Designed miniproteins, single chains, continued (3). Designs and how they scored, part 20

Each design is a single chain, and the fold is of that chain. pLDDT is the mean over its residues in the fold that is shown.

## One batch from the design tools (miniprotein)

Design m8667
Fold by ESMFold2-Fast:
Structure m8667 (fold): chain A 74 residues (1-74)
Amino acid sequence: HMTLEEAKEYARKLVDELAQKYGLTPEEKEAIRREVEARIEWHYERTGKLPSKEEIDAEIERLVKLVKRHRELK
């Protein structure tokens, strides 16, 4: 029992927590949030199902690692 909006809210809250923990900039945080929400919507439109919390967690972790690697390349 989770709506599309509840899944997005879960993802936003987790992104906020990780942004605080890892010192992400507001721009990096917004980029991750936007990408995660887009992927949740895409998954729902294509499959008729919401991604699991584990899938959302894994995707956010991947995006945080990607952003941190991008910082090292600047």
Scores: mean pLDDT 80

Design m8668
Fold by ESMFold2-Fast:
Parts: C-alpha cells; sequence; structure tokens
Structure m8668 (fold): chain A 82 residues (1-82)
C-alpha cells in the first residue's frame, strides 16, 4: 500500500504538471479549447488514481473536492480567455 501511494504521488505529479502547463496556455489565450481538454484529462487521471489508491473515505473526499474546485477554476479561466 505505501509503495502504491508513492507510485500514485509520482503519477499525480506528472498530471499536475500537465494541468499547470494547460493553465498557462489558457491564460495566454493560446489554443484555449485544446488546453482546457488537456487540463480536464489531467484532472480525470488524478481522480481515477485517487479513487484506486486511497481507501480512506475522508481523505478521498477531500482530494475529490479539491479536484472539482480545480475543474471549476479551469472552466472559468477558459471562458474568460475566449
Amino acid sequence: MEEEIKKLEEAVEEAAKEFLEAGERIKRGEKVDEALERALRALEEMKRAAEEAIEDEELLKLVLEGLEGAEEMAREAAEAAK
């Protein structure tokens, strides 16, 4: 389990980097639709990884709420960049 958590952390770190890169492109107004799709895909990957690795219900709920907030912010940023 602890070793699986470390693999999850590495996978989430990769997805988080993709999400941040997509966010920067949205801010610049560059290929906003493509950037939003990449950001949403990264968030979906983080959500699936969390659901598979996190068995603690309270921790999982906090992580999923954080990811929902990030999705909402990404959608608002993309709408503002149109």
Scores: mean pLDDT 77

Design m8669
Fold by ESMFold2-Fast:
Structure m8669 (fold): chain A 79 residues (1-79)
Amino acid sequence: SSYVLVDEKVVNSLEEAEEFIREAFEKYGAPLGLSLEKDGVGYGSRVFLRSEEEAIEFVREQLENGAEFPLTLKVYKLV
C-alpha cells in the first residue's frame, strides 16, 4: 500500500482550507492523508484522517504552532 497525491490547493485562510478539506472528503472518501507546506517547506503531515473535523483540527493545530497563510494543502489517498 502507498499514499498517492490526489489533490492540492494553495489556501489563503482557514475558511478556504475548511472548504477544500470538505470537498476532498466528498470526492475521495475517508481516510485521507494531509500535508501543509509553504514555499516548499513542510509544516506538518498526518495520515489516516478519518473525518473532515479531524483534518480541520490538524490545520488549526499547525496554525497554533506557527504556520501562516498562504499554505499549500496536499491531499493523499492510500491505494
Scores: mean pLDDT 84

Design m8670
Fold by ESMFold2-Fast:
Structure m8670 (fold): chain A 85 residues (1-85)
Amino acid sequence: MLEELRRRYHELREEAAEAYEKGDYKKALELAKEALEVEREALLLEGTDPEEKARVEALADEELALLDELLKKPEEEQKKILDES
C-alpha cells in the first residue's frame, strides 16, 4: 500500500507537469492537489507518533485549502502561481 501510494504520487506529479506544459493550468492544479492528498496519506501510514500525525494532517489541510482557493481563481491567477516555479 505505501509503495503504491508513492508510485501514484510520482505519476500525479508527472501528469501535473505535462498539463502545465500544455497550458492546462486548472488540470495542473487539480493534479497537484491529488498528489498532495496521496503524499499526506503515505506520510500518515509511515508515522506512528500521534503528535507527528496531527502535525502532518494540519500542514496538509492548510496546503490543500490554499490549492482549493487557487482552483477557484481565474485562469490568469492560476498561471501566475505555476509560472513562479
Scores: mean pLDDT 74

Design m8671
Fold by ESMFold2-Fast:
Structure m8671 (fold): chain A 70 residues (1-70)
Amino acid sequence: SPPSLLEQLQDVLGQLEANKDNPEKLQQLTREYEKLTKELLSQTTDPRTKELLQQQRDSVVKWVQKRIEK
């Protein structure tokens, strides 16, 4: 079976950690993460789950920014 949106999101998160010292790859992977998170949010009806997904997104984006900035 093809990977679910959640499985794809987890894979991208793992790739972000694996490529934490590669700013170009981090930017590319962050774009993929943003796209997958947006799709998952559009399918999510539970308000608490939406809030947790937004908080996770904010944390990932801030983490990437800190890694890219010296």
Scores: mean pLDDT 84

Design m8672
Fold by ESMFold2-Fast:
Structure m8672 (fold): chain A 60 residues (1-60)
Amino acid sequence: SFDEAAEYILEKLKDVELPEHANLSKEVLINYLKLSYSGRMSLEEFAEILVKHLKKEIAE
């Protein structure tokens, strides 16, 4: 589940230019999800929100 969520996030962010120092790896995302996911929403919803937030932050 965390593995699938991390892969989903990476695929969604593949279309977005990341800052040079912000190398997001699948392992980094899995660790982030394990630390940050509190179960208040589904993991898929959390991943969708995270993708939306990161895309906006990266674009600006």
Scores: mean pLDDT 69

Design m8673
Fold by ESMFold2-Fast:
Formats: C-alpha cells, sequence, structure tokens
Structure m8673 (fold): chain A 96 residues (1-96)
C-alpha cells in the first residue's frame, strides 16, 4: 500500500453562508481543479458551521502552491472569508 502526501485546506465560511452551501461550493472548487489537472484527487474531510476542510492530492509541490492560489482566488469569488493551508497529511493509495 502506497501513501501520498496530501495538502489540508480550510475554507472559512462567512456568517451568511450555511455549511451545506459551503460544502457545495467546496465540491465545485475541487472538481474544477481536478478537471484542470492541477489536483489529482480531493476530499471533504470535515464540515463545521464556520469552515469546510479539504484534502488535496497534487503531483508536485509546484502544483500544490498553484492549487492554494487557485483556491484563494476562487474562494473569494464564491464568497468565502479566508483560505488556510496546513501541513501535509498522508493518504493511502486505496482512497485515490
Amino acid sequence: MEYYPALEIVLVLPPEMSPEEGVEKARQMLQALVDSGLVVHGWILEVTPESVTLGLLTRSKADREQAIEAFRQRAKELGFVAVAANAEVLVPSSEL
């Protein structure tokens, strides 16, 4: 079983955005980046009233940096308050 380093991204919801709406927008952002080839795979890891946490698998650290920038730009367009990028999490290949 292989393990891949995944980036953890936290999308901060504005007070007027429901967690359900935040999840829908987060899924749209993930799908767009997967479709563009910048992200290999993505997951919704956690949902709270104030945030949606995503796991992203990218091919390289350069792609990871570009993915963070793309999330920052798109999150603003979709009404998120902020984007926080955290340390790498190891994900087994069976979840790809």
Scores: mean pLDDT 75

Design m8674
Fold by ESMFold2-Fast:
Structure m8674 (fold): chain A 89 residues (1-89)
Amino acid sequence: AAAEAERERARAEARIAELLEEGAERVKNGIELDEEEVARLEEEARELEPYLPAMQAEADEMLKERGLSGGEGMRELLERYRARAAEAE
């Protein structure tokens, strides 16, 4: 039964990574989100919220260990989550 929980967590982590990357790209390109898109993302964020504390703790540990900050740290985090999700499939 642990396999189902790990797979679900990996999917949530991959989705969070995807949303963060899309958000960064939108900010970079000056794309403004409409009200409907914001509402949809807020609902998704609510569903993913239970996974955030563990991911944040892991992120903080990684950034501290690597001495990274800002965009460089975020990029490595996203790559790590994606790799983990791929392994869990």
Scores: mean pLDDT 67

Design m8675
Fold by ESMFold2-Fast:
Structure m8675 (fold): chain A 69 residues (1-69)
Amino acid sequence: MTKEEFAEKFAEKLKEEFGIELPEETIQLLRDGKIEEAKKMLEKLGISEEDFNKILEEVQKEGVREVLA
């Protein structure tokens, strides 16, 4: 999975599960692989560290399947 694909899947999961649309600047942080900075921005949007880690794990599982396939 590319950083760009990761950012798009993360944004989709967040919108689907929590109804929150990510600002473009936060999506760009994910595309750049600045995960800790993106996490801090999401905390300001009301996303807990626990919820962030849950979505991160789900997206990473999808990426691992793509590499192993």
Scores: mean pLDDT 74

Design m8676
Fold by ESMFold2-Fast:
Structure m8676 (fold): chain A 92 residues (1-92)
Amino acid sequence: MSEKQKLRRELIFVGAELGLLEMHLWVLKKTNSASDEQISELQKLIDKGREVIEKAEKVLKEDPNNLEEIRKLIKEGNEIIDKAKEKLKSIT
């Protein structure tokens, strides 16, 4: 399997984790189980993660040989997801 295929797979999984966080945030909003401040903080983390993943997808399309930049963005996305997960645990 090529490095490009491996990075595409990693990017898909990071996107899926963001989707799960978005779903949990939606549930918290609907059940009124978190403060407006907690919801706002979690939303900002999810939005930042989405922007980083969109940048990674753009690099993969426009400069697919820049594997170092793609890896860096995927790592940044995972770090943001970890922060969002910790925030979610603190509310639930």
Scores: mean pLDDT 84

Design m8677
Fold by ESMFold2-Fast:
Structure m8677 (fold): chain A 89 residues (1-89)
Amino acid sequence: STEQLLIEQVIESLEEAREAAEKGDIDAALEELRVAKGIADVGISLGLLPEVFREVIRLIDEAIEALEKGDIDKALELIEEAIELLRKA
């Protein structure tokens, strides 16, 4: 389904963001978080899981803010929370 495909694509981008952040590649992590947010926004625009994707976008925005402030540990926690939320969807 389109719903499952979007969930899998958002998770993939979040996992890439996590890996980049763990390596200290903040620019790559931010790029992947923005990709994940864009895919989640498409889901909302299509009326797919709007509550789940809105919460995921909130967590992504908080993770972006954490990375911009240099709080890598907080960003990683927020990314993991977003991934877990999507896996339960």
Scores: mean pLDDT 90

Design m8678
Fold by ESMFold2-Fast:
Structure m8678 (fold): chain A 110 residues (1-110)
Amino acid sequence: SAAREGNLELVKERMARGENLEAADENGETAAHLAARYGHVEIMGLLDPRLVDNAGRTPLILAIDTGREDVVKYLESLGFPTEGLEPRSLVEPLSEAEKALVEKFGKPAP
């Protein structure tokens, strides 16, 4: 997808066409989740970072787990706390601190 590949211009074109970029894949991941996982901070600026996937993970959790410092800094600048979050395997269940973050800042897709 455009978000996974870092194609900012294609993401902008799809938004201009009125395409729903909050549409989830088979794992419940939106374009924001893919942009966070692959480190595309400019694309993150166009998307809702509060949506959760099927595992209850926000884009912030995926960025921390994949070591995407630029995305983490961007989300911190929006007021999402990173204190107490540690990098972990994407196959592990959410910690209590991550669950609290998702409950406070996570938004279920409509």
Scores: mean pLDDT 68

Design m8679
Fold by ESMFold2-Fast:
Structure m8679 (fold): chain A 87 residues (1-87)
Amino acid sequence: MTMSREEIEEYVNNLLETKPFEELTAKELSLILMYAFEENLLELDESAEEEVAIIKDEKLAKLLGKEKLSPEEIQEMLEKAEKKDLE
């Protein structure tokens, strides 16, 4: 599925303001995470022993309930969202 940058930005901002995390589909969660990486809302903490992404956007941090995300946590969230979409 191909969306323009402006469509992604508007859609992500709407999701962050209107939907709780538990109601996000796997596609919506993937879109939010991709947008966050592309717009530098997630930054790698190069000073940490483990690879973690720092969430710079307050709305995104509030939605996810976390200030930092590991690759394992991102994978777990996507897998949980996919399982919910199948039910």
Scores: mean pLDDT 70

Design m8680
Fold by ESMFold2-Fast:
Structure m8680 (fold): chain A 106 residues (1-106)
Amino acid sequence: MEKLREARREFLRVLAEGGTPEQIQEALDRLNEALGDEGEVKVTKVERKDGTLTIEMKYKGNKAAEFLKGFLEGLRDVAAQGRPIRLEFEDGRVLEVDSVELKVEE
């Protein structure tokens, strides 16, 4: 789906450029719209710490989990631009994205 690819690209662009929480949420809302009834992803918290952008997320639906795989691959490209990203999930799991690796922390 072209809209889903475009929405994902825009979301990653906003992350790469160091967007505000509002800009990140707007881009994510476009992603959720493109996913339709297949699933939903929400940002619950965004903060910066020592140059790292930390994003807490909540997921719904099986399609959202499939989308997450492609999204995490795109985050590697963003991290390769010198802006490491930290994802915190509502269940307390943490995922850090650097220039070459994804690591998950409980």
Scores: mean pLDDT 62

Design m8681
Fold by ESMFold2-Fast:
Structure m8681 (fold): chain A 89 residues (1-89)
Amino acid sequence: DEVRKLIENEDLESIFELIRNSSPSEVAEILRLVIELKASESFQEKIAEEVARVFGLEDSVRWMRERGVKPEEILRSMADILEERAAEA
């Protein structure tokens, strides 16, 4: 899978472009795959920041970071929110 390779190579530019052009449900799948592949904490943090910016989740991500929530848990929370948003559309 091409998306899996982008995550394994930590290709931020390609993943950011994919996130910007994907539906909420597709982005949720990408976030779950990032968690499954155990990408670096730095990569996870940058992905969380971009997804927050694209989908208006900056306040939620800031709140979690201020409380020491790990990047993996932030990505999981974001995926859950995006899946719920997709179900309402």
Scores: mean pLDDT 85

Design m8682
Fold by ESMFold2-Fast:
Structure m8682 (fold): chain A 79 residues (1-79)
Amino acid sequence: DNIQRAQQLYDQAINLHNQGRYGDAAQQSIQAANLAPDSGIGARSLSVAAVSYSRMGRTDDAYQYGRRAQEVGESLGNV
């Protein structure tokens, strides 16, 4: 299922982020969000992308993904 695959990509993105591989973390988290849009794991994955881009100094990308994460979270009742 797309949710289970998104969870696996999210877990990989977190591991990459913890290794300082922010570009790879952003790509994996975006893929997770695309597999499970409008879901809790999708919102969390967009948040990881936003933080990863922020760590890279990519301010515009960080803002866009952070906003999308907020919008998805709000549509789900912030859960």
Scores: mean pLDDT 87

Design m8683
Fold by ESMFold2-Fast:
Structure m8683 (fold): chain A 62 residues (1-62)
Amino acid sequence: STMQQQLQQSDDNTRQGLSNVAEKKGKKDLAQKIKEGDQEAFSKVLKELGEEVFKQMEELKK
């Protein structure tokens, strides 16, 4: 595997994590669009739910 494949896998994991945060906050439509690779939905979740994303990531570091 190449470094490009490793970066793609990392992006895929991030996308799934952001989708889970959106779904957890009751924003299922946003979560679905993130899973579909919608770049605007990706940007929107970071802007609107960035604090919740950060909290979830910190909680996983327990």
Scores: mean pLDDT 67

Design m8684
Fold by ESMFold2-Fast:
Parts: structure tokens; C-alpha cells; sequence
Structure m8684 (fold): chain A 68 residues (1-68)
């Protein structure tokens, strides 16, 4: 599954570097696939905002682990 693969890659990148542009891009692609009507750039902005907080990082990691 392409989404599962992207989620695993995003999870690995984010765990190493929460500010990873590559990780945020892959996260955005995974979230866009889950919500096709959402604006991709807005998704990426929300992901960047979440990644700045410990709670946001935990939520993103949990979401990716549930997909991968």
C-alpha cells in the first residue's frame, strides 16, 4: 500500500528530525490521501504547526503508526 509506505517513511524522518521538510511533505501527502478535498499547502502548514509542539508530535506519530 502506497499510503502505508509513505506513512512509514514520514514516521522515520519525523522521529529523527521534526523539522524535516521531506518528512512534512510525506506527511502532507498521507493526510491529503485521507482527506482528498483538503488543500495540500494548508495541510502542510497545519503539520508544521503541530510539529512545533510536543503534543502535536505525539498526535502525528500516533496517527502515522496507526496507518503504517
Amino acid sequence: DEIEKKAKEALELIKKDPESEEGIELLGEVLKELNPEADFEKIKEKVREAMKTEEGREQIIGLLESIS
Scores: mean pLDDT 78

Design m8685
Fold by ESMFold2-Fast:
Structure m8685 (fold): chain A 81 residues (1-81)
Amino acid sequence: SKEELLEKVKKKILSQEASEEDKEKLIKVAEYILSKGYELDEEGLLLVSSHIVVKAKVENKEVTEEYIDEYLEEAIETYVD
């Protein structure tokens, strides 16, 4: 289920050596992607979420829903070769 997938992804994010702020951003992106109905597995959801968060950090941009929507297809294309 989406709920089980999200809980697994959250546990992995929370176990990583990262700032609390970065972990919150990763969880927010993962939740949003699942809410949009994208069919991703645990690894794909983590990779796509990480791609968006890292891109926003490099560009000095806030991770808003609008920002996620702009780069979501790029992130999925990067994951799904």
Scores: mean pLDDT 81

Design m8686
Fold by ESMFold2-Fast:
Structure m8686 (fold): chain A 62 residues (1-62)
Amino acid sequence: PSEEQLAALRAILEELGASPEEIAAVLAAVRDGDFDRAQRLALQAAARTGKLEALSRADITL
């Protein structure tokens, strides 16, 4: 993925209230090409913060 795509994903995760550690884990998974892991980690962060509906409206493939 491009650095711009990673920056956009970081911004979305920050808006969802994800912790810096959660954001780092998702971005690491995306860099490794492990999109299944990245999706699970993002969903876990959104569920923890009660913002699953905000994540589902984001233009990222869920």
Scores: mean pLDDT 74

Design m8687
Fold by ESMFold2-Fast:
Structure m8687 (fold): chain A 88 residues (1-88)
Amino acid sequence: MVDVSDVKPLSFSELRKHIPDLTKSQYEAMSTEEKRLLTLYVRLLEEGKEIPEELLEEVLKIAEKYNLPQLKLEVEIELGMRRIEEGV
């Protein structure tokens, strides 16, 4: 499980730069933990860093819960690519 306790949540406008499907109402309905998970995901994307599989799985759950189809597709593709690269 990804520890996000020290992650300060990004604003709606900052998250929307990388999650264009996100609406203000969905953002306001999210828990602090869900906002922190999306914040860490967005920060790693901005820095061009590898996103841990555990974080991708958490972001996928958020995308399914709030019906964010573009985010869901992007995360599913990335997870699929990671599993292929593992050689199983």
Scores: mean pLDDT 79

Design m8688
Fold by ESMFold2-Fast:
Structure m8688 (fold): chain A 80 residues (1-80)
Amino acid sequence: MEVEKELERIRDRAVAEARELIVKQGLTPQQAYSRALDIAREEVHRLAEKYKLTPEERYRLLSRVGDAIRAEVDRIAAEL
C-alpha cells in the first residue's frame, strides 16, 4: 500500500534524525525523541491530507512512528 511505503520513509527518516541528534549534537534521549517526533508529526499530517485519512488513522500512524523513535533512542541510550 502506498500509505505504508510513505509511512516507512517518514519513520526511517525520523529514526535517523533522532540518532543524529544524540550522536552528533549531544541531545538527551528525551530531547531527541521530542524533536524527531515533532518533525515526523508534520510529515504524518501531510500524508494524512494527501490520502484523506481520518483523525483516528492519522493518530495510529503517528503512534507507530513515535514507537519506532522511542525504540531507537532507548537502544542508543543503552549503548552510551
Scores: mean pLDDT 84

Design m8689
Fold by ESMFold2-Fast:
Structure m8689 (fold): chain A 76 residues (1-76)
Amino acid sequence: MPLSTKSVEELIAEGEKYKKKGDELFAQKKYEEAAKYYARAGQLYREALLLDPENEKAKKNGEIAEKKAVLALSKI
C-alpha cells in the first residue's frame, strides 16, 4: 500500500475515529458496516506502523480493530 502523507499521530487519531464509528455501528447491530469501519481503522494503524514499527499504540489498537472486525463479521 502507498505510504500516507500524514504523521504517525494523525494516522493513529484517524484510526481511533474509524474504530469508534465501528463501535457505534456495532451497538446499532449494523454489523456489516461496523466491520468495514474496523477494517479501515486496521489499515490506518498498519500505515502508522510502516512509518514507526515500534509504535506500541498503533500495534495494540490495530490488533483490537482486527479482532472487532472478525467479531462483527461473525454476527452476520
Scores: mean pLDDT 82

Design m8690
Fold by ESMFold2-Fast:
Structure m8690 (fold): chain A 59 residues (1-59)
Amino acid sequence: SREQIEANVKKLADDLAEKYGYKEAAEILRRGSQAARNAGLTDVAEVLEKRAKELEEKA
C-alpha cells in the first residue's frame, strides 16, 4: 500500500541521514527515485522524491 511505501521510505531516509548526513541521504534517495521511475514504479518514485526534498531543506 502507499502507506507502507511511505513508512518504509521514511525509515530508509532517517537511517541514511543518520549515517551520511542530509545532503548525501537526499542524493541517494533522488537516485532511487529515478531508478523507480525508469522501472514504472511511479508511486515509489514520488515518495522517494518527496523525502529527498525534505532532507535537502534540512541540509
Scores: mean pLDDT 86

Design m8691
Fold by ESMFold2-Fast:
Structure m8691 (fold): chain A 90 residues (1-90)
Amino acid sequence: SHGIDKLKQLLEQLKKATSREEIEKLVKEAVRILLEHHPNVTVAIGLVLRIIGELLDSELQGKSLEEMKEAVAKAIEDAIKTLEEELKKL
């Protein structure tokens, strides 16, 4: 799936991110990909809110760059799994 491939590429880019600005750009791309490629809009919105929520929580809690990357990566990994499961039903 094109959407899954793009999200997996974002995960690899996220591992290499060295600034909060890079993480924010990758989060914006993940949101765009999920809204564009997810077959269930309601599920896509939930995943988007989780990814944005992890970013905002990390900033508000003063987490390190590494902790922020881990939280965002986990949310994107879970989004990939959910998208893979929904695509199997089609």
Scores: mean pLDDT 84

Design m8692
Fold by ESMFold2-Fast:
Structure m8692 (fold): chain A 107 residues (1-107)
Amino acid sequence: GKTAIYLREMGKVKSDSEIVAALARAICKVTSDDPNVVKECLKNNKTAKTLLELTLDEYDKRGGSNTTLLYFTSGLEPSTKKKFSSSQIKSALDKLGASKEDKSLVL
């Protein structure tokens, strides 16, 4: 769908640190890179927040890496279904160089 296309394009032209924010933007159907716009969307759209939470749960279950996340969001399933804890998601976000603000959108 359009969400998977948007996430793939974001992954091509943006740093890995923006993948988490790109997920939230794509689910909210927002094209702005302003994190405040995404925060307001998630605050006011319970469906978007639930979809983001489900997407992050699958990210944790599928190994908590940016590559795994991109494959999942593009509709491609990773060959290994290795599960990771919430602390490992946080570690993966740190390795992605996600900003404190980007982490606050999803954690």
Scores: mean pLDDT 48

Design m8693
Fold by ESMFold2-Fast:
Structure m8693 (fold): chain A 93 residues (1-93)
Amino acid sequence: MEERKKEIELTNRIVAHALRLVGDMLEAARDGNPQAVADAIRHLEELYKLLVESNDLELGIKILESFLKTARELGLDDVARHAEELIEKLKEL
């Protein structure tokens, strides 16, 4: 039961950071706001840490690849570069 609670808490943290990342990417794409780009990179790095903690590396790679695809489509080159680096780190685990 305690293990289940930790899984729910981890999932909620992953969802929260993923939603923040989506918001920051949309703001950066709309306004060209450098702060939104920086915030997106920060949330992407936090999301990576949580995905490592989840120990579901295959799902973690798929999630990061989805954000990479969206970042590329939005022209957010710095976000895309960071996503690529994090995917490679996850593959080396």
Scores: mean pLDDT 82

Design m8694
Fold by ESMFold2-Fast:
Structure m8694 (fold): chain A 70 residues (1-70)
Amino acid sequence: MTVDQQMQRFNQMVDDMERQGLISPQQRQSMVQRTQSVVSQSTTDDDATSQVQRRYSFLQQVRRSRQRQM
């Protein structure tokens, strides 16, 4: 999977979470900007992909935890 595809998947997740009220618009913007900065600073596509995947997995855990409160 390309870095662009991983970023698209990550962006969809944070957008969905913001729309569901699980995160604020400010948190969504911060998460996207910080992830893009990490990708830009990565030396290889593999490193960038791994960084985005780790953040995506963390968001999946946050989403599951918050859905359990309902």
Scores: mean pLDDT 75

Design m8695
Fold by ESMFold2-Fast:
Structure m8695 (fold): chain A 88 residues (1-88)
Amino acid sequence: SKIEQVKKALEEAIKAIKEKDYEKALKYLEEALKIAKELPKSFIGDAVDIIGLVRAAIRAIKEKDLETALKYVEDALKIAKKAIQRSS
C-alpha cells in the first residue's frame, strides 16, 4: 500500500540521516513527500501531518541540522505506523 511505501521511505531516510548521507536522506524524504501527496482521502489527516513534518525535515537537512531533521522524520514515521495499524 502507499502508506507502507511512505513508512519504508521514512525508515530509509532515518538510516541515511544517522549515516550523515545528506543526498540519500533528501532522496528518501522527497520520495516520502511524493507518495504522501498520493495517499487516499481515508488518510487525509495523516497525509497533511506527514507532509508538514517531511517538509520541515528537508529544510533541517538543507540547514545541516541533522538532529532536528531526525526528530521530524521519527515523528512522521510514528504517524505512518499508527495509520497502518488503524487501516489493518
Scores: mean pLDDT 85

Design m8696
Fold by ESMFold2-Fast:
Structure m8696 (fold): chain A 66 residues (1-66)
Amino acid sequence: MLSMEQGQKLVDDFVKWLEENVDSLSRDEIRRLVQRFANWLSDNVDQDTLDRLLQYLGQRVSQILS
């Protein structure tokens, strides 16, 4: 299982990639990519880490889509 530090870095890397590509992606594509990443996190972190990372991911994605 990944640590919180490792999970947060992966969220940061994903969000950075998303920011660089947001203008070329539809909202449906962004939704699917976020859902796939969230599902992958659920398989690779413990429940407490997952809850924190999903909150962090949601906050960062909301900032990009605003």
Scores: mean pLDDT 84

Design m8697
Fold by ESMFold2-Fast:
Structure m8697 (fold): chain A 63 residues (1-63)
Amino acid sequence: YDFEEIERLVEEKTKGVKFSENGPIKNKEDVLKAAKKLAEAMEGTSLSVEQIVDYVIKEAQEE
C-alpha cells in the first residue's frame, strides 16, 4: 500500500470529522497510525487505500 496516499486521504477525509472523546482514536494523527497499521495487516488483499482509511474513520466516529 502507498503510505503517502494514506496520509493524503487521512488529511483530506478527517477535515471536519468529530472524534469520539472516549475512543482510542482522538485526532487525525491517531487515524493515520491506525490506517497505516491496518494497511500493513491487509497487504495482499483487494482492499483499496480509500476503503482502509474510510474504515478507520468510521471506527473513530462510532466510539
Scores: mean pLDDT 73

Design m8698
Fold by ESMFold2-Fast:
Structure m8698 (fold): chain A 83 residues (1-83)
Amino acid sequence: SKKEEIEKKKKELLTDLKYELDLLELRVNSPTHEPTEEQLRELHILEALIRLLEGKELPESLKEEEIEEAREILEKEKKEIEE
């Protein structure tokens, strides 16, 4: 059914996002590399996007701009999943 296809695509997206988060966390937390502001922004946006997909509350530490960007990405991904 279309509902089962949407659920499968959501799970695949969540898996991909968690993998990207793990890679970015390894880079940001590396003692040999100082994280850039862009890498920290990407990390925060990715964390927000994953939490939104899982239906969890967003941490208060996130900036409004980072939350907004994550929501925009989520809406685009939802449209692609629903098509």
Scores: mean pLDDT 79

Design m8699
Fold by ESMFold2-Fast:
Structure m8699 (fold): chain A 61 residues (1-61)
Amino acid sequence: SLEEVLRRVEELHQEGKDINETARKEAEQAKATGDSWRVEEEAAIKIISLSVEALGLLHEH
């Protein structure tokens, strides 16, 4: 149903926010080792994956 789709999209949005916030903190801590770019890249890939899932749900319904 549309309600279930909207709920899943909201869950994906919250997951994206959590990933972004965690990546920010981890990247800050990783600055000393020069690994911050890897943390940010991994977070971006995860967010893109969530975005693709959300678009698929919206397109289907």
Scores: mean pLDDT 74

Design m8700
Fold by ESMFold2-Fast:
Formats: C-alpha cells, structure tokens, sequence
Structure m8700 (fold): chain A 73 residues (1-73)
C-alpha cells in the first residue's frame, strides 16, 4: 500500500499540530515562543485548508485562539 502525497502531508500536519498542542499544555512558554508557535499553527491551518481538511483546519484554529488569548494577558 502506497499513501498518496496528500495523505502523507495531512498525517504530517496532524503530528505537527499534536506536538504543538502537547508543548503548549505541558511547558510554560515565553511570549516570543508563543508568537513563534502562533506562526507555525497559522501555516498548519493554511496547509489543512489547501488540502480540503476542514476538521484539521478547525483544530488548528482552536489552538490559534488559545495562544492569542494567552498573548493578550
């Protein structure tokens, strides 16, 4: 069985999203680290949208919103 390039890309994005979420939940991040994570998640969201993965894009958006709220404190 050979996965398509799109399926491999979607799986990689899900792993990247999960890693960023685990870091955010487990580690106290500086405002600069939060801003870098925000940029990465905005890229992940855009890539999910380009693949038509609306669920993945929504999960990324929810994480983006949490980081934005943390930066507003």
Amino acid sequence: MKLSDEEIRAAALEIRLAVNKAIFDSVKLTPEELKEMLKELERIRAEFRSLGDEDGAQWAEEMIEKIKKELEK
Scores: mean pLDDT 81

Design m8701
Fold by ESMFold2-Fast:
Structure m8701 (fold): chain A 77 residues (1-77)
Amino acid sequence: MPVVTVEAESAEALLEELAALAEAEGGVVTREGNRVTVRDPETGAEVVLEVVGDSVLATASAPGYPTRRTLFKVKKK
């Protein structure tokens, strides 16, 4: 699983920033506490973003493609 360091105020702040970006790009965003699901209604592609400690775990899936996971570790600036 790739680990990427990202500057944000907190893991929750990063989650909201990623959710807002996905919504601005036309994604259907569902928020449930520490989890956000982004779905592309045309392709069925889905990204689940969830807060895990000081990090955000992104799980990307699309029809016909293997599931990909990336951990975004938050670095406060």
Scores: mean pLDDT 79

